# Designed miniproteins, single chains, part 113

Each design is a single chain, and the fold is of that chain. pLDDT is the mean over its residues in the fold that is shown.

## One batch from the design tools (miniprotein)

Design m3945
Fold by ESMFold2-Fast:
Structure m3945 (fold): chain A 133 residues (1-133)
Amino acid sequence: MEEVIENSKKAQEAYDAGNKEEAARYYLKTSEAMDKLADEVLKADEIDLNKVWRAIEEASVLPLKIVKEIDPEAYEKLLKRFLRFLIEAMYHKDKQTLADLLRAVSALNKGTAYYLLGKKEEAKKWIDKAVEL
């Protein structure tokens, strides 16, 4: 949990400083932390929903802004998918839906990292996965 928030914050700080390589490194770490959190959510007897939502919020804001600039169609699909997951998680407390949302945000962060590294084709593959998850 803390790893998602810390790495996402460091990625944003590096991006604001114009250091794209460092920002990409931290977005890749954020992606790894989100995948780990998804696995933890599936295995947990009790989920701290407030901490999960905070991690999703911190890890999605700037990546979504970047995707909107690269692929507006993928951005619209991601937004609809996130709203669906939010509704299902709020009403059903579905661990699988939460884990799928965390994996979508993980893929979004990985796509963002590849975009910042100038690897546009790889970035698009990960953004497409975020839409499909």
Scores: mean pLDDT 80

Design m3946
Fold by ESMFold2-Fast:
Structure m3946 (fold): chain A 136 residues (1-136)
Amino acid sequence: ELSPAERYVIAEIKFLADSLKEAVRKLIEENKDLSPEEVRRKMLEFIDEAEKIAKENIDLIAKTLLSFGVPQETVDAIKKAMEEIIKKFAEEARRAVDEGYRQGLSLEDLYQRLEAIIDKAEEEFIKKVREIFKKN
């Protein structure tokens, strides 16, 4: 029922979300013995790098969709939606790190908050991509 292009984008979004959750878990495990200030610094640096990598992946996804014969207007709509969701994700993730630091949250509680933010972004991406493809 889904086109190859739709299946590709959804699979990429799911893979990126799962990879990001694994990376956050690993970052927390490797830094559990650091001061709260150093953990906050490393988490914010990680979010900045994740946002950059995500934006680069949007360009690759766009090129791949064009190779599937997806219309330019559809690709542009997907790219714009992905960029907006990534920006919102990064802002919410940075806020969670800063609030977690101020509240003295455990690293496990911080991970659960970040995982929820990633899961929400994944759901919003999939929903938006499906809506865009249905219009064309």
Scores: mean pLDDT 86

Design m3947
Fold by ESMFold2-Fast:
Structure m3947 (fold): chain A 55 residues (1-55)
Amino acid sequence: SDSIRKILDEKDPTAAFLSALHDLGLDAAQRAALLAEFKADPERGVARVIALAQE
C-alpha cells in the first residue's frame, strides 16, 4: 500500500509508473498491456507492477 501511494502521489504518476515498468525489464507488449491497466485503474495497475517487482 505504501509503495502504491508513493507512485500515485508523485507529481507525474504516469512517468513514475513507466519508470517502474522499465526497471522490470518487460518487453514492449507487456508494458503496453500494463499501461492500459494503469489508465483504466491506476491503483490496480500500480499494485500489479509492485507484485511483479516482488517476484
Scores: mean pLDDT 75

Design m3948
Fold by ESMFold2-Fast:
Structure m3948 (fold): chain A 70 residues (1-70)
Amino acid sequence: SLLDTYTQEQLIRMAESGLEALNSDDPVLRAVARHDSGLSVEDAEELLRLAREGRVEEAKELLRRHTPES
């Protein structure tokens, strides 16, 4: 899985980009972000927090719980 190769910096960028999309004024962009990531705003905020704290494995586990594996 590509997820297993992500660095702390990549997880931070993903969470920041995800939060920007999820908080967008464009309802289509918000819907696409939710569908593609499986994350809520709360989950994306938690991902950012875990990644910033260097809790990389916990951040990856959060993504695994919410992202389809196929």
Scores: mean pLDDT 75

Design m3949
Fold by ESMFold2-Fast:
Structure m3949 (fold): chain A 62 residues (1-62)
Amino acid sequence: TAEELQSMPVLEAAERLAKALLEKARKAMENGEPPNLTEEELKELEERVKREMEEVRELLAK
């Protein structure tokens, strides 16, 4: 519940983790470093992260 998140930096941690994962994935693709993600997989990951972040923000806003 939202109350359980008051003393926990869960939203901040989730947002930071999502940004870090997207940055690492993008840089790995640019440098050709593993994990070797395709452009399609990266786009799907970005879309999924955005969707999940929107859901979390909606829950916390209520």
Scores: mean pLDDT 66

Design m3950
Fold by ESMFold2-Fast:
Structure m3950 (fold): chain A 88 residues (1-88)
Amino acid sequence: MEERARLLGRNVADFLAALHGATPEQYEAAREQAERASIKALEMGASWRVAATVALYAAQKAMRGETLSDEEIEKLVKEAEENIKKIE
């Protein structure tokens, strides 16, 4: 599970870094936060889709020099699950 969660977070960070032409520092921050968010979401029982969404949001925040707390990540997971149910 954790290995796959890290790979998901890394893939999200790679995609975002390529899309925005990230600096090495921005890429490193995005990767760390995306991996952390992906692991946390999957530990909470979230779907891979929700984990990817939260990882992407965390990576975007990290690229701007912002860090999400564990509480903020948990909130985003719950919000993403609720929002996906509304459109599905």
Scores: mean pLDDT 80

Design m3951
Fold by ESMFold2-Fast:
Structure m3951 (fold): chain A 77 residues (1-77)
Amino acid sequence: DEEFRKLLYEIAKEKLSEIEGISEETAEKLAKAVADGDLKELNRVLSELPYDLRLKAMEALGEAVREAKEKVEKKLK
């Protein structure tokens, strides 16, 4: 679903950009990878982050997926 991917990208980018120490470029790469379902690229970019930032990024990505699903489900009502 293109709308789900767009929402997921936007929400993930916003949440990741709020994390101190994650660059805008890294936030965009992670947001795009999760929106595209590219688990290989997602894991590659996450592995380049320090452990503490990796945990924060994973948490933010999980929240973004949840919020994007809820927004799409509300529109399909």
Scores: mean pLDDT 82

Design m3952
Fold by ESMFold2-Fast:
Structure m3952 (fold): chain A 65 residues (1-65)
Amino acid sequence: SSLVDFLRQLQKKYPEAREGLSQVITLVEQGRYQEAIALLRQLQKKYPEVREELDLVILELERRL
């Protein structure tokens, strides 16, 4: 999916967040969007440099709820 492709690009751009983003991808592929959003909010606190790009992901996932 385009969302998973975007998350894969974020893993390349922000290698420190790579493991957390792998967990987000797994949750998204399982349709576990509320859990994915919760993990994304935790990643925003840990890695402020990705905050704005993760806000775009969260907005897309909220649209799917």
Scores: mean pLDDT 89

Design m3953
Fold by ESMFold2-Fast:
Formats: structure tokens, C-alpha cells, sequence
Structure m3953 (fold): chain A 77 residues (1-77)
């Protein structure tokens, strides 16, 4: 259930658990893509990007998040 994955990811993000939240958002994106719902996958991808970057307080943390995000995007293509 894509909605359940997004809801749990949002909860983990609110707790500062960025790595765990990222994994669940990516799982939700992958399931949306497998269902052929590209618009939903795109919306979840935007939510992931905004949420992770909003919680990044240091340049090092921001770079780690960016690198992981770029790798995940390449794996989803």
C-alpha cells in the first residue's frame, strides 16, 4: 500500500530518522512506478526531496542526502 508507506515515511521524517524515511519513500515510489502511476511516483519523489533537504542542517548532511537521492533516481530509471 503506497499510502501506508508514505504515511510511515512522513512519521519517521518527523522523528529525524532521515535514512529510514528515505527507504520507505523510495519503496512507495517504486510501487507507484510498478503500478504505472507515474504522476503519483513524481509527487512522492518531490515530497522525498523537500522533506530530506528541509531537515538537513549542515553542508555535509545535505551532500550525503543529495548523493543518496541521485543514486536512488538512477536505480529507478
Amino acid sequence: DVDALVAEADRLLAQGRLGDARVLYLAAIHRALQAGDFARAEAILERLRRGLLEHAKTPEEREIIRAGFEQALRNLE
Scores: mean pLDDT 77

Design m3954
Fold by ESMFold2-Fast:
Structure m3954 (fold): chain A 97 residues (1-97)
Amino acid sequence: SAAAELYLQGLRSLLELFERQGDSAAAAVARQALAIAEELAAQGRLTPEFVEALKEIVLHVAAGDLDAAIAGLEALRARYPEIAAALDELIARIRAL
């Protein structure tokens, strides 16, 4: 939908920003977050609240606040158990930083 495409563009813009800045950690997390959001969009299940939460998580990674990023992902996992596996992979990536 047009609304889903606007939300996805926000995540794509963050990815492009961090790639341009050379923030490889934030870029990698943004890329994986975008992939999760694209899958939810394909299912007609992407919400603005989910995208905003993913943006905040990416910004926490860019700030070096990895504990806040992980806590945000754990909160999303509780709210969206159907994608828990994808969110757990993202948590594991951040823990490896």
Scores: mean pLDDT 87

Design m3955
Fold by ESMFold2-Fast:
Structure m3955 (fold): chain A 90 residues (1-90)
Amino acid sequence: EPTEEQKQEIRNRLAAYQLPLLELARRRGWDIGPDSTYARLRAEYDTLPAEYKAEAERIRAELERLEADPAALQQYLAALEQQMKAEMAA
């Protein structure tokens, strides 16, 4: 079974993925659920180690770049969803 340290690593990584995705959804006017979800993810992000914040910034920059190409954006989003599912299953 994963240790508490391994579980925290997974939680940190998921927060780094989820916040940029939620910010994209907000910019595009997609249904993102309640505002409390964004507030929670933002608070989690603010407490992340620098390495995970750097990963989140990389994802944010890539999403912003890909917004000009809807097909490439959808491929990237699908890849991130699969990665998040794999992290949660570990």
Scores: mean pLDDT 74

Design m3956
Fold by ESMFold2-Fast:
Structure m3956 (fold): chain A 81 residues (1-81)
Amino acid sequence: MVIELLKRAIEAAKSGNLDETIKLLKEAVEQARKAGLDRVAYFAENAIKAIEKYKKEGRLDVARNQAIQYLEAALREAEKA
């Protein structure tokens, strides 16, 4: 279920486990696309891109905060569907 994956990804991001966050987000993107939840997939993909970009730059706090913002947006869209 996409909502459960997004909630688990938010918990992982809040705990600083960005690798687990990316893993859960990739699963959420795949499920969202199969369900036709284009906005959920869009926000989840942007969360992955933000984590990868800011991890590469060594800015882990920025990666975490950006990921949480995109994840919360994805969760709001999933709950509307």
Scores: mean pLDDT 87

Design m3957
Fold by ESMFold2-Fast:
Structure m3957 (fold): chain A 130 residues (1-130)
Amino acid sequence: GASLVDRVERVTEATGLVPTPEQIEKALELVLSTKPFVERVKEIAQMILEDIEFGVSVLLLATPETLLDELLSLSDEEREKLAEESYKKALEEKDPEIKARHYLKAMVAYALLKDYEKVVEIAQEFLDDL
């Protein structure tokens, strides 16, 4: 199975970000949290707005393995199209949990593209929307 070491290496290879012990600890706290999914995504969005490098690192470390694998299998062009589609779906969705899943997917996709301006925009929109 994938280890925590493998996740840190994948984040570094994809983005050039080197996760700190504090960021790793925060990501583990979120993954092991019993809080509702929407509240966990809100915490990530708030971290992104307060410190983009910290928040993006925590986002990528806490991303479900299946979603990270999906996004890393795509070209940059395909990943950008999927990010745009997920953001549109987030804005149109009425169910808060499904909406939060679309926002998460868009933020992760743009983070992997190193488009941190878009990640901040989407994090702010998510917090304003919910």
Scores: mean pLDDT 88

Design m3958
Fold by ESMFold2-Fast:
Structure m3958 (fold): chain A 95 residues (1-95)
Amino acid sequence: SLLEQLVELTAEVFRYRALSQFMTGESRELLRKYSELLSTLSPEQQQLVRDVLLEGGARLVDALQENKGASLSEHIQVVDQVVEELRERLLRRLS
């Protein structure tokens, strides 16, 4: 469904941005697909996605501060936990 595509692309873009400092390649195709999908959403749906991303960003900052000095693998695990929380929140708010 469109909702499932939105949740997955939002999670992938969030993860990509959170880990961008450890990634050498640009995900132009991922960002293009996301932009195209976002353009099909209503203003209300776009605002819901933005709100969830802001909440996810705040949660990520808090989680990373709690794991100060973590290894790269631990950092990735923290990001993946926040990404999973973001998926669940998007599904709940957009369904």
Scores: mean pLDDT 81

Design m3959
Fold by ESMFold2-Fast:
Structure m3959 (fold): chain A 82 residues (1-82)
Amino acid sequence: MSLAERLRAEAERLRAEGQKEIDTFKKNVDKAIEEVKKKYPEGADELVALIKKRGDNRLKLFQDELDAQVAYLERKAAELEA
């Protein structure tokens, strides 16, 4: 396997692992929202909105970092084949 092929394989692995982490994180956010609604059935709406906003912000940061790492590996693989 060439270095370029290994870099592309690593990019694919990072995407697959990153997607699993994203899916797990989304499920954890949903569980946190359900837990809050159960404990505070009145007045939970504001806290739920804050949990969603925090989750969305963290997810965006994670996706941006993951995309940057994948793009770097794919670019380096392409440079090696040029």
Scores: mean pLDDT 86

Design m3960
Fold by ESMFold2-Fast:
Structure m3960 (fold): chain A 70 residues (1-70)
Amino acid sequence: MEEVIADPSELTPEQRDALIEAIKKAVEKGLTPEQIAEVARKMVEAFKQGKSVEEIKKLADEYIEELLKK
Protein backbone atom coordinates (compact mmCIF):
# COMPACT_ATOMS: atom_id res chain seq x y z
CA MET A 1 0.00 0.00 0.00
CA GLU A 2 1.57 3.27 -1.16
CA GLU A 3 -0.06 6.73 -1.04
CA VAL A 4 2.42 8.02 -3.65
CA ILE A 5 0.29 6.22 -6.27
CA ALA A 6 -2.88 8.15 -5.25
CA ASP A 7 -1.63 11.75 -5.04
CA PRO A 8 -4.56 14.24 -4.78
CA SER A 9 -2.64 16.67 -7.02
CA GLU A 10 -3.31 14.27 -9.92
CA LEU A 11 -7.11 14.59 -9.53
CA THR A 12 -9.08 16.32 -12.30
CA PRO A 13 -10.26 19.91 -11.74
CA GLU A 14 -13.89 18.66 -11.68
CA GLN A 15 -13.08 16.11 -8.95
CA ARG A 16 -11.27 18.75 -6.87
CA ASP A 17 -14.16 21.22 -7.37
CA ALA A 18 -16.67 18.59 -6.19
CA LEU A 19 -14.64 17.96 -3.02
CA ILE A 20 -14.24 21.70 -2.29
CA GLU A 21 -17.96 22.35 -2.93
CA ALA A 22 -18.98 19.57 -0.52
CA ILE A 23 -16.68 20.95 2.20
CA LYS A 24 -18.15 24.46 1.71
CA LYS A 25 -21.69 23.07 1.97
CA ALA A 26 -20.80 21.20 5.17
CA VAL A 27 -19.34 24.39 6.70
CA GLU A 28 -22.45 26.41 5.69
CA LYS A 29 -24.72 23.77 7.25
CA GLY A 30 -22.83 24.04 10.56
CA LEU A 31 -21.12 20.64 10.59
CA THR A 32 -18.25 20.13 13.04
CA PRO A 33 -14.63 19.84 11.79
CA GLU A 34 -14.84 16.09 12.52
CA GLN A 35 -18.01 15.72 10.41
CA ILE A 36 -16.45 17.78 7.58
CA ALA A 37 -13.42 15.44 7.66
CA GLU A 38 -15.78 12.42 7.39
CA VAL A 39 -17.48 13.94 4.32
CA ALA A 40 -14.08 14.58 2.69
CA ARG A 41 -12.91 11.05 3.50
CA LYS A 42 -16.03 9.46 1.94
CA MET A 43 -15.48 11.49 -1.23
CA VAL A 44 -11.80 10.47 -1.46
CA GLU A 45 -12.77 6.80 -0.94
CA ALA A 46 -15.35 7.16 -3.74
CA PHE A 47 -12.59 8.53 -6.02
CA LYS A 48 -10.46 5.47 -5.26
CA GLN A 49 -13.42 3.17 -5.99
CA GLY A 50 -13.76 4.73 -9.46
CA LYS A 51 -17.00 6.63 -8.82
CA SER A 52 -17.96 9.40 -11.24
CA VAL A 53 -17.91 13.10 -10.28
CA GLU A 54 -21.74 13.05 -10.26
CA GLU A 55 -21.84 10.04 -7.89
CA ILE A 56 -19.28 11.72 -5.62
CA LYS A 57 -21.35 14.94 -5.44
CA LYS A 58 -24.50 12.94 -4.70
CA LEU A 59 -22.71 10.89 -2.02
CA ALA A 60 -21.49 14.08 -0.31
CA ASP A 61 -24.96 15.72 -0.41
CA GLU A 62 -26.64 12.59 0.97
CA TYR A 63 -24.08 12.21 3.77
CA ILE A 64 -24.35 15.88 4.79
CA GLU A 65 -28.15 15.56 4.98
CA GLU A 66 -27.82 12.33 7.01
CA LEU A 67 -25.50 14.05 9.52
CA LEU A 68 -27.96 16.97 9.82
CA LYS A 69 -30.96 14.69 10.58
CA LYS A 70 -29.49 13.76 13.97
Scores: mean pLDDT 72

Design m3961
Fold by ESMFold2-Fast:
Structure m3961 (fold): chain A 66 residues (1-66)
Amino acid sequence: MSREEIEEQLDLMGVPEELTRRQAIVVLSYLTGVPASQVRKLLDERGLPEILTREQVIDVIEELLK
């Protein structure tokens, strides 16, 4: 999936410019198929803040999709 396709999916889902970690986990799990528990661990290991930008979410999606 390209960055443009990911951005379109986020727009269709009504994802805001800034997301809480909880919101980001749900979005990331849905788009990548990775379990929410694994996504949460990944965000923790990366030291991502409680409020994430859309760009940070897209970067994580790209990495999870390889």
Scores: mean pLDDT 81

Design m3962
Fold by ESMFold2-Fast:
Structure m3962 (fold): chain A 82 residues (1-82)
Amino acid sequence: SMEEVEKEIEELMEEIRQNGQTKELLIKLADAYEKLGEIYEEQGNLDKAAIHYFLAGSYYRMAGEEEKAKEAFAKARELSEK
């Protein structure tokens, strides 16, 4: 559910604050934002979906996951119309 994904993001962000950014934590954070993007897209909230896909792409890029970042950014662009 959305609430479960939001809680996961809060827990991951707190872990990053305490222990620093690791590749594994950045990938998990990106995955969680991607899931939120999917949920907002399914709800028809395309603006929020685009923002969350953009955040997913940003964290994938920080993690060095360039193909995942590219996919997420493409989805964000598609949903922001142009």
Scores: mean pLDDT 87

Design m3963
Fold by ESMFold2-Fast:
Structure m3963 (fold): chain A 89 residues (1-89)
Amino acid sequence: DEAKKKIEELMKKAKELAEEAMKESSPEVQRTVLNAIEKAEEALLAGDVAAARAAIHEASRLIVKSTGEKGKEVAKELEELGDKAVEAL
């Protein structure tokens, strides 16, 4: 399934982006953010766009909360990756 592969590739990029942004954060905060991105991927693969958007927004919020101003750029990129994943459905 081409859509499934595209979603998995975009969510892998989202996880890598979040991991790099959060590398100075506690392991517990890193795990929480990565779990939110995984929930977004599961929701996308199930076709639940609303749940996927909510999970991506939560991951973005947690990145900004943990990293401050610099995290806002990463949060925007994460939301853009999520939008591309929704478009791949």
Scores: mean pLDDT 84

Design m3964
Fold by ESMFold2-Fast:
Parts: sequence; structure tokens; C-alpha cells
Structure m3964 (fold): chain A 80 residues (1-80)
Amino acid sequence: SLVDDLKRIFGTDLEIPEELRPELIKVLREYYDAVIEKGRLQKELNRDPNNEEVRNRLAQVDERIATLKEKIKELIEKSK
């Protein structure tokens, strides 16, 4: 559930206003997709540790994850 996902990410029981939920759900979905992509790239890198293309893609995904985490934090701060 959305509440369980928020607990896992932030370790808190969050009450999100109805007007912010669609935007938060969208950003959480993008975050989850990025985490899944990172897992796939990490498996590729573990199979071929010298693959510079995969390392560069991992760096890009890590940056995207960091950006999405900040967006989620901003939405939560706005809901408080």
C-alpha cells in the first residue's frame, strides 16, 4: 500500500492530503521504477564488472533516485 511504501522509505506513519496524493503516487511510481532499473543494472555489472556503459547507466540511475527522493520529501513537507 502507499502507506506501507512511505513507512519503508521514511520510517513514519504519514497522513497525506487528498490533493497531494496523485502527485505523490506518480513520483513514488517513478522512484520504484528507478529502483528496479538499478537492480537490473547491478546484476549486469556483477556479471561483467568491467562494463563502463553499465557503470555510467548506474550512475545516472543513482542520480535520478536521489532527485526523486528529494521530490518525495518536498511533497511530504508540504503535507505537514
Scores: mean pLDDT 76

Design m3965
Fold by ESMFold2-Fast:
Structure m3965 (fold): chain A 72 residues (1-72)
Amino acid sequence: SDAERALAAARAALESKDGAAAGAAGWGQMVISQREKSELAREGARLALEAARAAGDRGAVHTAQKALEIAE
């Protein structure tokens, strides 16, 4: 599913500690969160936020926080 693909992208971003990857994962989670209010969407958004914080990318953190806000 789209949510499963987006969750996998967030996991990859966390492993890479790459700000650009974390930002892309956050944007993907925003799209998923707008389309479905599922536990998988919330988990993906939380993981994208963790990836952004691990990367130290403030822009990625902002995007991931928005994704989580939409998911909840």
Scores: mean pLDDT 79

Design m3966
Fold by ESMFold2-Fast:
Structure m3966 (fold): chain A 87 residues (1-87)
Amino acid sequence: AAAGERTLALVREWGAVEQEVYDKLNEARKEAQKLVDEGFSKETALKKIRDGAEEAVADAERRLPGALPSVRKTADEIIAETEKELE
């Protein structure tokens, strides 16, 4: 069993990392939409969000080993939603 203070600190760090990934991906999604609105190709916009997602996921796993499955799922869902919006 984990000690109370250390457990709470880890739970807060997990929540913070997940929120940071979500915020970074939403920012990348908005930038991808701006690129399309400015006349750049859909492929350029999709590369922007995919690159941002890979960086966010890699940073999350580096900060919290074992977070990868959760943050990867969130990243994949946001990428899929963005691809659908750019269709």
Scores: mean pLDDT 73

Design m3967
Fold by ESMFold2-Fast:
Parts: structure tokens; C-alpha cells; sequence
Structure m3967 (fold): chain A 80 residues (1-80)
């Protein structure tokens, strides 16, 4: 069970890394960040307690909100 989950995480992570090489716009970078966040949350939800899941969800939501604010300000996300 853990080996299958670890393999799936590695494969999805490798796919996201390949996509990172092809993203050229702030909107594409933000969408990629949301996909990375979703993958991290899926892993945490499958392997962690409800308390740790809540902490991870709050942390990731705060990080995505910060990226959204930077995007709204016209900051180049490639420089972050």
C-alpha cells in the first residue's frame, strides 16, 4: 500500500516537473502551483490525522492566496 502510494506520488511529481519546463505565463505557473498543492493535499489526506490535514489545508490555502495576490499585482511569478 505505501509502496504504491509512493510510486504514484513520484510519477505525478515527475509529470508536474516536466510541465514546469513548458509553462511560460503567470496564469500557467499559478495553475501548476494549484496542481502541486492538490497532489500534496491528496498525499496528506491519505497518510495523516485529521488535525494534520487541517493544518496542511490551512497552510496551502494561505500560500495559494499569497500567489493569487502576487498575480493580481502583476508580479512575475518566475522571479519568485
Amino acid sequence: AMEALEKERKEKGAELMKRAETVSSNEEIYELAKEVAALMLEYVRKTSSAEKIAEAEAFIAAQLAQLEELLAQGVDLRDV
Scores: mean pLDDT 75

Design m3968
Fold by ESMFold2-Fast:
Formats: structure tokens, C-alpha cells, sequence
Structure m3968 (fold): chain A 98 residues (1-98)
């Protein structure tokens, strides 16, 4: 449902914001790499890989529609020049879509 998708996107945004607040630079690098992998899976049409990678971020398995929305967010966010700006852009887009 739209309400379930909204709650899922809020969870995604929360997890992205938590990564940005981490004092460990490896958390930021790992999150940016997950976003890059999601963007590549989206461009390849690999929905099962997108679902797996999104679950690594949120701890919850997305629906196919939720995975595709996160894929769209990841593609736009990966245009940002640094890991920090990429994660921040992804969080902003997830918050706007929620």
C-alpha cells in the first residue's frame, strides 16, 4: 500500500541519516558502496539483487515496487560527488518520496 511504502521510505531515510552520524568513516564508505550497487542493479533490471541490497540497509525485505523506488533514489543519489553527499542526497530523496 502507499502507507506501507511511505513507512518503508522513512525507515530507509532513518538508516541513511544514522550512517551520516557515524564516527566510523567505514560506515559511510560501506553505505555509499551499497547505494552504488543498488543503482547498478536497478540499471540492470535485477530486482532480486536490489531487494537483497536494500534489506542490508533497512533490515526489512522491500516489495518489488519499494525496491524499484529505492533503485531510482540510488541512481539519482550516485550523481553526487562524495560518499557523504551521496548518502545525504539519498536520505533527502527518500524523505521527499515518503
Amino acid sequence: SMAETSEFLKLLAKKLREALESPDPNVIIDMANLLRKIARAYEAGDIEEMKKLVKEITGKEPTDEQAKLVGEIAVEATEAPTPVTMIARAAELAEEAA
Scores: mean pLDDT 90

Design m3969
Fold by ESMFold2-Fast:
Structure m3969 (fold): chain A 75 residues (1-75)
Amino acid sequence: MNEEELKEALSKLSKKEQKIVEAMVKAGAPLTVRQLATMTGLSQSTVSRHVKKLVEKGILEEVQLGDTTYYALKP
């Protein structure tokens, strides 16, 4: 995703979804739902719901490593 595409996508997101994406940009690494909840102050259930929507929108990708599911910004 180029910088202009990311900027346009972010403008269409809810405040909670923007907060999740900002946390991921700041971390610079794949994050679990638990890590995102800690960084954003949102509940794990809230993060899980919004992360799934962000994956459906093509902003995030789901990465399974061993028994743990991580989420990363889509390149």
Scores: mean pLDDT 78

Design m3970
Fold by ESMFold2-Fast:
Structure m3970 (fold): chain A 68 residues (1-68)
Amino acid sequence: MVKVTRPKEEIIKGLEETAKEKGEMSKETIEFLANYLKNENDILYVLEAIEEGIKTLEEAKKFFNKLK
């Protein structure tokens, strides 16, 4: 599982930027995305979600539910 692609580091930076704009609300989203990384289908989806600027937990749920 050791891989030099820094997905975690990039995601943390993206989440920090989102948290700065959304404040406390993005904290739940951050935890949701972090858990998804550990039991995920693919980390790329998390990165795309950050790029789209998902702000609320509802948006995060919609994004990943569409993967069904």
Scores: mean pLDDT 58

Design m3971
Fold by ESMFold2-Fast:
Structure m3971 (fold): chain A 93 residues (1-93)
Amino acid sequence: GKWTVEVEVKEGETNTVKITVSTEAAKAGGVFTLSEGKVLKFEISEENGETIYTVTVAGGKVVITLTAPNLGEVKVEVSNKEATKVKVTQEKD
């Protein structure tokens, strides 16, 4: 499956975006692509069968695409909801 996460952060603000997928999807060669934006920090962690991508972004638009077989449910969390617009699009397999 394919998920596109579009994050728009107000100028002068920063945000942390956490994207959680299954570790099986991540291990299957899931493609994590940053197509635009100002990324300040990128971290990957694994806990309890889940892989968490933590992206810290500065003001502007950031587009994150995840592609993996059997991607399933993708959880997206942002630290500053008032300064950030998030659009998540899922393409069904």
Scores: mean pLDDT 73

Design m3972
Fold by ESMFold2-Fast:
Structure m3972 (fold): chain A 61 residues (1-61)
Amino acid sequence: SPEEKLAAAVQAEQAGNEALKSGDKEAAEKAYMRAIVLFQELGREDLAQKVAEKAKQALGS
């Protein structure tokens, strides 16, 4: 459902934030990538862009 997909996207973004906090940039990149894809599938381009900008700033690409 869209609600379950939104929950998964938010969970992926949170996992990325936690990985960054622990210094695991590889795990953060994978988690943010998952969140971006899920937000795009939901038509939430605003949220996908926000996560992408955060990832670019924190991880360098």
Scores: mean pLDDT 85

Design m3973
Fold by ESMFold2-Fast:
Structure m3973 (fold): chain A 68 residues (1-68)
Amino acid sequence: MRIFHTEPRDLAAGETFSGTVPGAREGAPVQLLDRDGNVVAESQTDANGRFSLVAPRTGTYTVTVFDP
């Protein structure tokens, strides 16, 4: 199982965080975490390893992807 963590990023409310996880399977869980480690948004990778998450509030966030 592979876990991918991003560096912290500042996002504005309503800003979309999009990315691609190389070699990820479709349906791999993706979570947007605030600075306190709370999951504030969730998504899954598509067939091409792409994901998108929307920041609910202005803040500093990290993305975690779980690729089995």
Scores: mean pLDDT 77

Design m3974
Fold by ESMFold2-Fast:
Structure m3974 (fold): chain A 102 residues (1-102)
Amino acid sequence: MSLRALPESEAGRLENASLAEVARAVLKALVGKEIPKEASKEEALDALIEAVEELIKQAEEEGRDQREIEVLEALKRLFERIRERGTTTEELDAVVEEVAAE
């Protein structure tokens, strides 16, 4: 069943679930934290943004490579954009795949 065939509320629920699962995987990989399965997309994205902000702070305090800090800042901006505007899980999956490959 394609998302376009579903009511808006049902399509949003499925998309939120996919985004929450992706957010949990990324958060666990980056900081070892787990997001509850019951967490909303918004809660998962807020947790990701907070985790990336903490990683930026740690990287700056440790004097780590400016390139690494720039990548983390780009990820934070991306998650903030997703939170504000929404995006498709396909776009989010592509970004997560690129981050996981690095």
Scores: mean pLDDT 60

Design m3975
Fold by ESMFold2-Fast:
Structure m3975 (fold): chain A 66 residues (1-66)
Amino acid sequence: SQEEIIAAARALNAEVRARAAELGISVAEMQKLPEVEQRYIDLARSFGREARDAEEAGRALLAAYL
């Protein structure tokens, strides 16, 4: 459901923000890391998006929630 996607994206956002604080870097710098983008792409894939659509959706989730 959309609520499950939003909840999962918010949980991932909180985890990434906590990691940024631990590393002493900005959230904007975390957004540039390929590993962070891949986590949001993988999240989009987990909700049944096709591979290409999952990449676009994952990047959109990253931009919206991080």
Scores: mean pLDDT 75

Design m3976
Fold by ESMFold2-Fast:
Formats: structure tokens, sequence, C-alpha cells
Structure m3976 (fold): chain A 59 residues (1-59)
């Protein structure tokens, strides 16, 4: 899976308000593709989506 594919998958998850899936896609992107032009945006989105996911599923 390319960085572009992961970024687009994250955006699709955001559109359906699946913040956990969105965070997972963005985290996979920054982990597997750290030199990608999507890295900085994916890093910011991973943090934002992770926070939203925790608000819905507090443990």
Amino acid sequence: TSAEELYNAGLEAEKRKDYKAAADYYLTLITRHPDSPYYEEAKAKAQEMGKKARELFPE
C-alpha cells in the first residue's frame, strides 16, 4: 500500500466519521512512509483523529 493510498483511505474514513480507522490509516502512513510528502499532514491528522476516537471510546 502506497502513502497516497493510505492517505486517501484515511480521508474516506474521516468522511464516514470512523475516526479510529482514519487514525490507524494515518499512523500506518507515518510509520511505513516517513519520507512521503504526506507525512506532516498524516501526522497531524493521526493526532486529531486519535483524540476524536478516544472521545467516542474512553477506556
Scores: mean pLDDT 78

Design m3977
Fold by ESMFold2-Fast:
Structure m3977 (fold): chain A 81 residues (1-81)
Amino acid sequence: IEAKEGELVSVTFSGPVKSEAILQEALDRAHAVGAAYGYTVSYSGNVAGIKSDKFERFVAELERIFREALEDLVRTETRLP
């Protein structure tokens, strides 16, 4: 995720069928967080909204969600005990 104050946050994902489902779940969570902060998250991962003092917290929350999704992808793909 690349985010600058006053600019749109854009997130793009690609992957196999299994990872696509996990990434879609992460996007759904991002939509919920966006709504709480007053931002809109599109299917492509683009975020639009009014700049606010909560922008930094919103970006941190998105980073947490997508980091957890990536960790789930690694666990699902490797299947190592």
Scores: mean pLDDT 53

Design m3978
Fold by ESMFold2-Fast:
Structure m3978 (fold): chain A 105 residues (1-105)
Amino acid sequence: MVAELEAVAAELAAKIKEIEAIDDPKKAAQQLKAVLDAHQDAVLAAEDAMVEALRILRTSKDPAVREEAERLLAAASRVIGEYFKLVVMYVLLNPELRKERAALF
């Protein structure tokens, strides 16, 4: 549901703010990994919701159905966006992951 996705997005945004307040990069990286691991299923659910919203927007001509799909798309996009901010922060605080990813390219 849209409200559930919005709640998850707000939770992720709050966790980003909490982690940004941590002065110790090692503790910040540990908290980032814990938050990322805890929200993997929530992000997959948001991706599924985004795919469904896009399907509705492609197939439906009903304005009310399209409006609900646009709300779903917006909420899912917020969850995915906040999660990717956490991923970027984690990679930047963990040089080993950056080296491993660079070796693949």
Scores: mean pLDDT 82

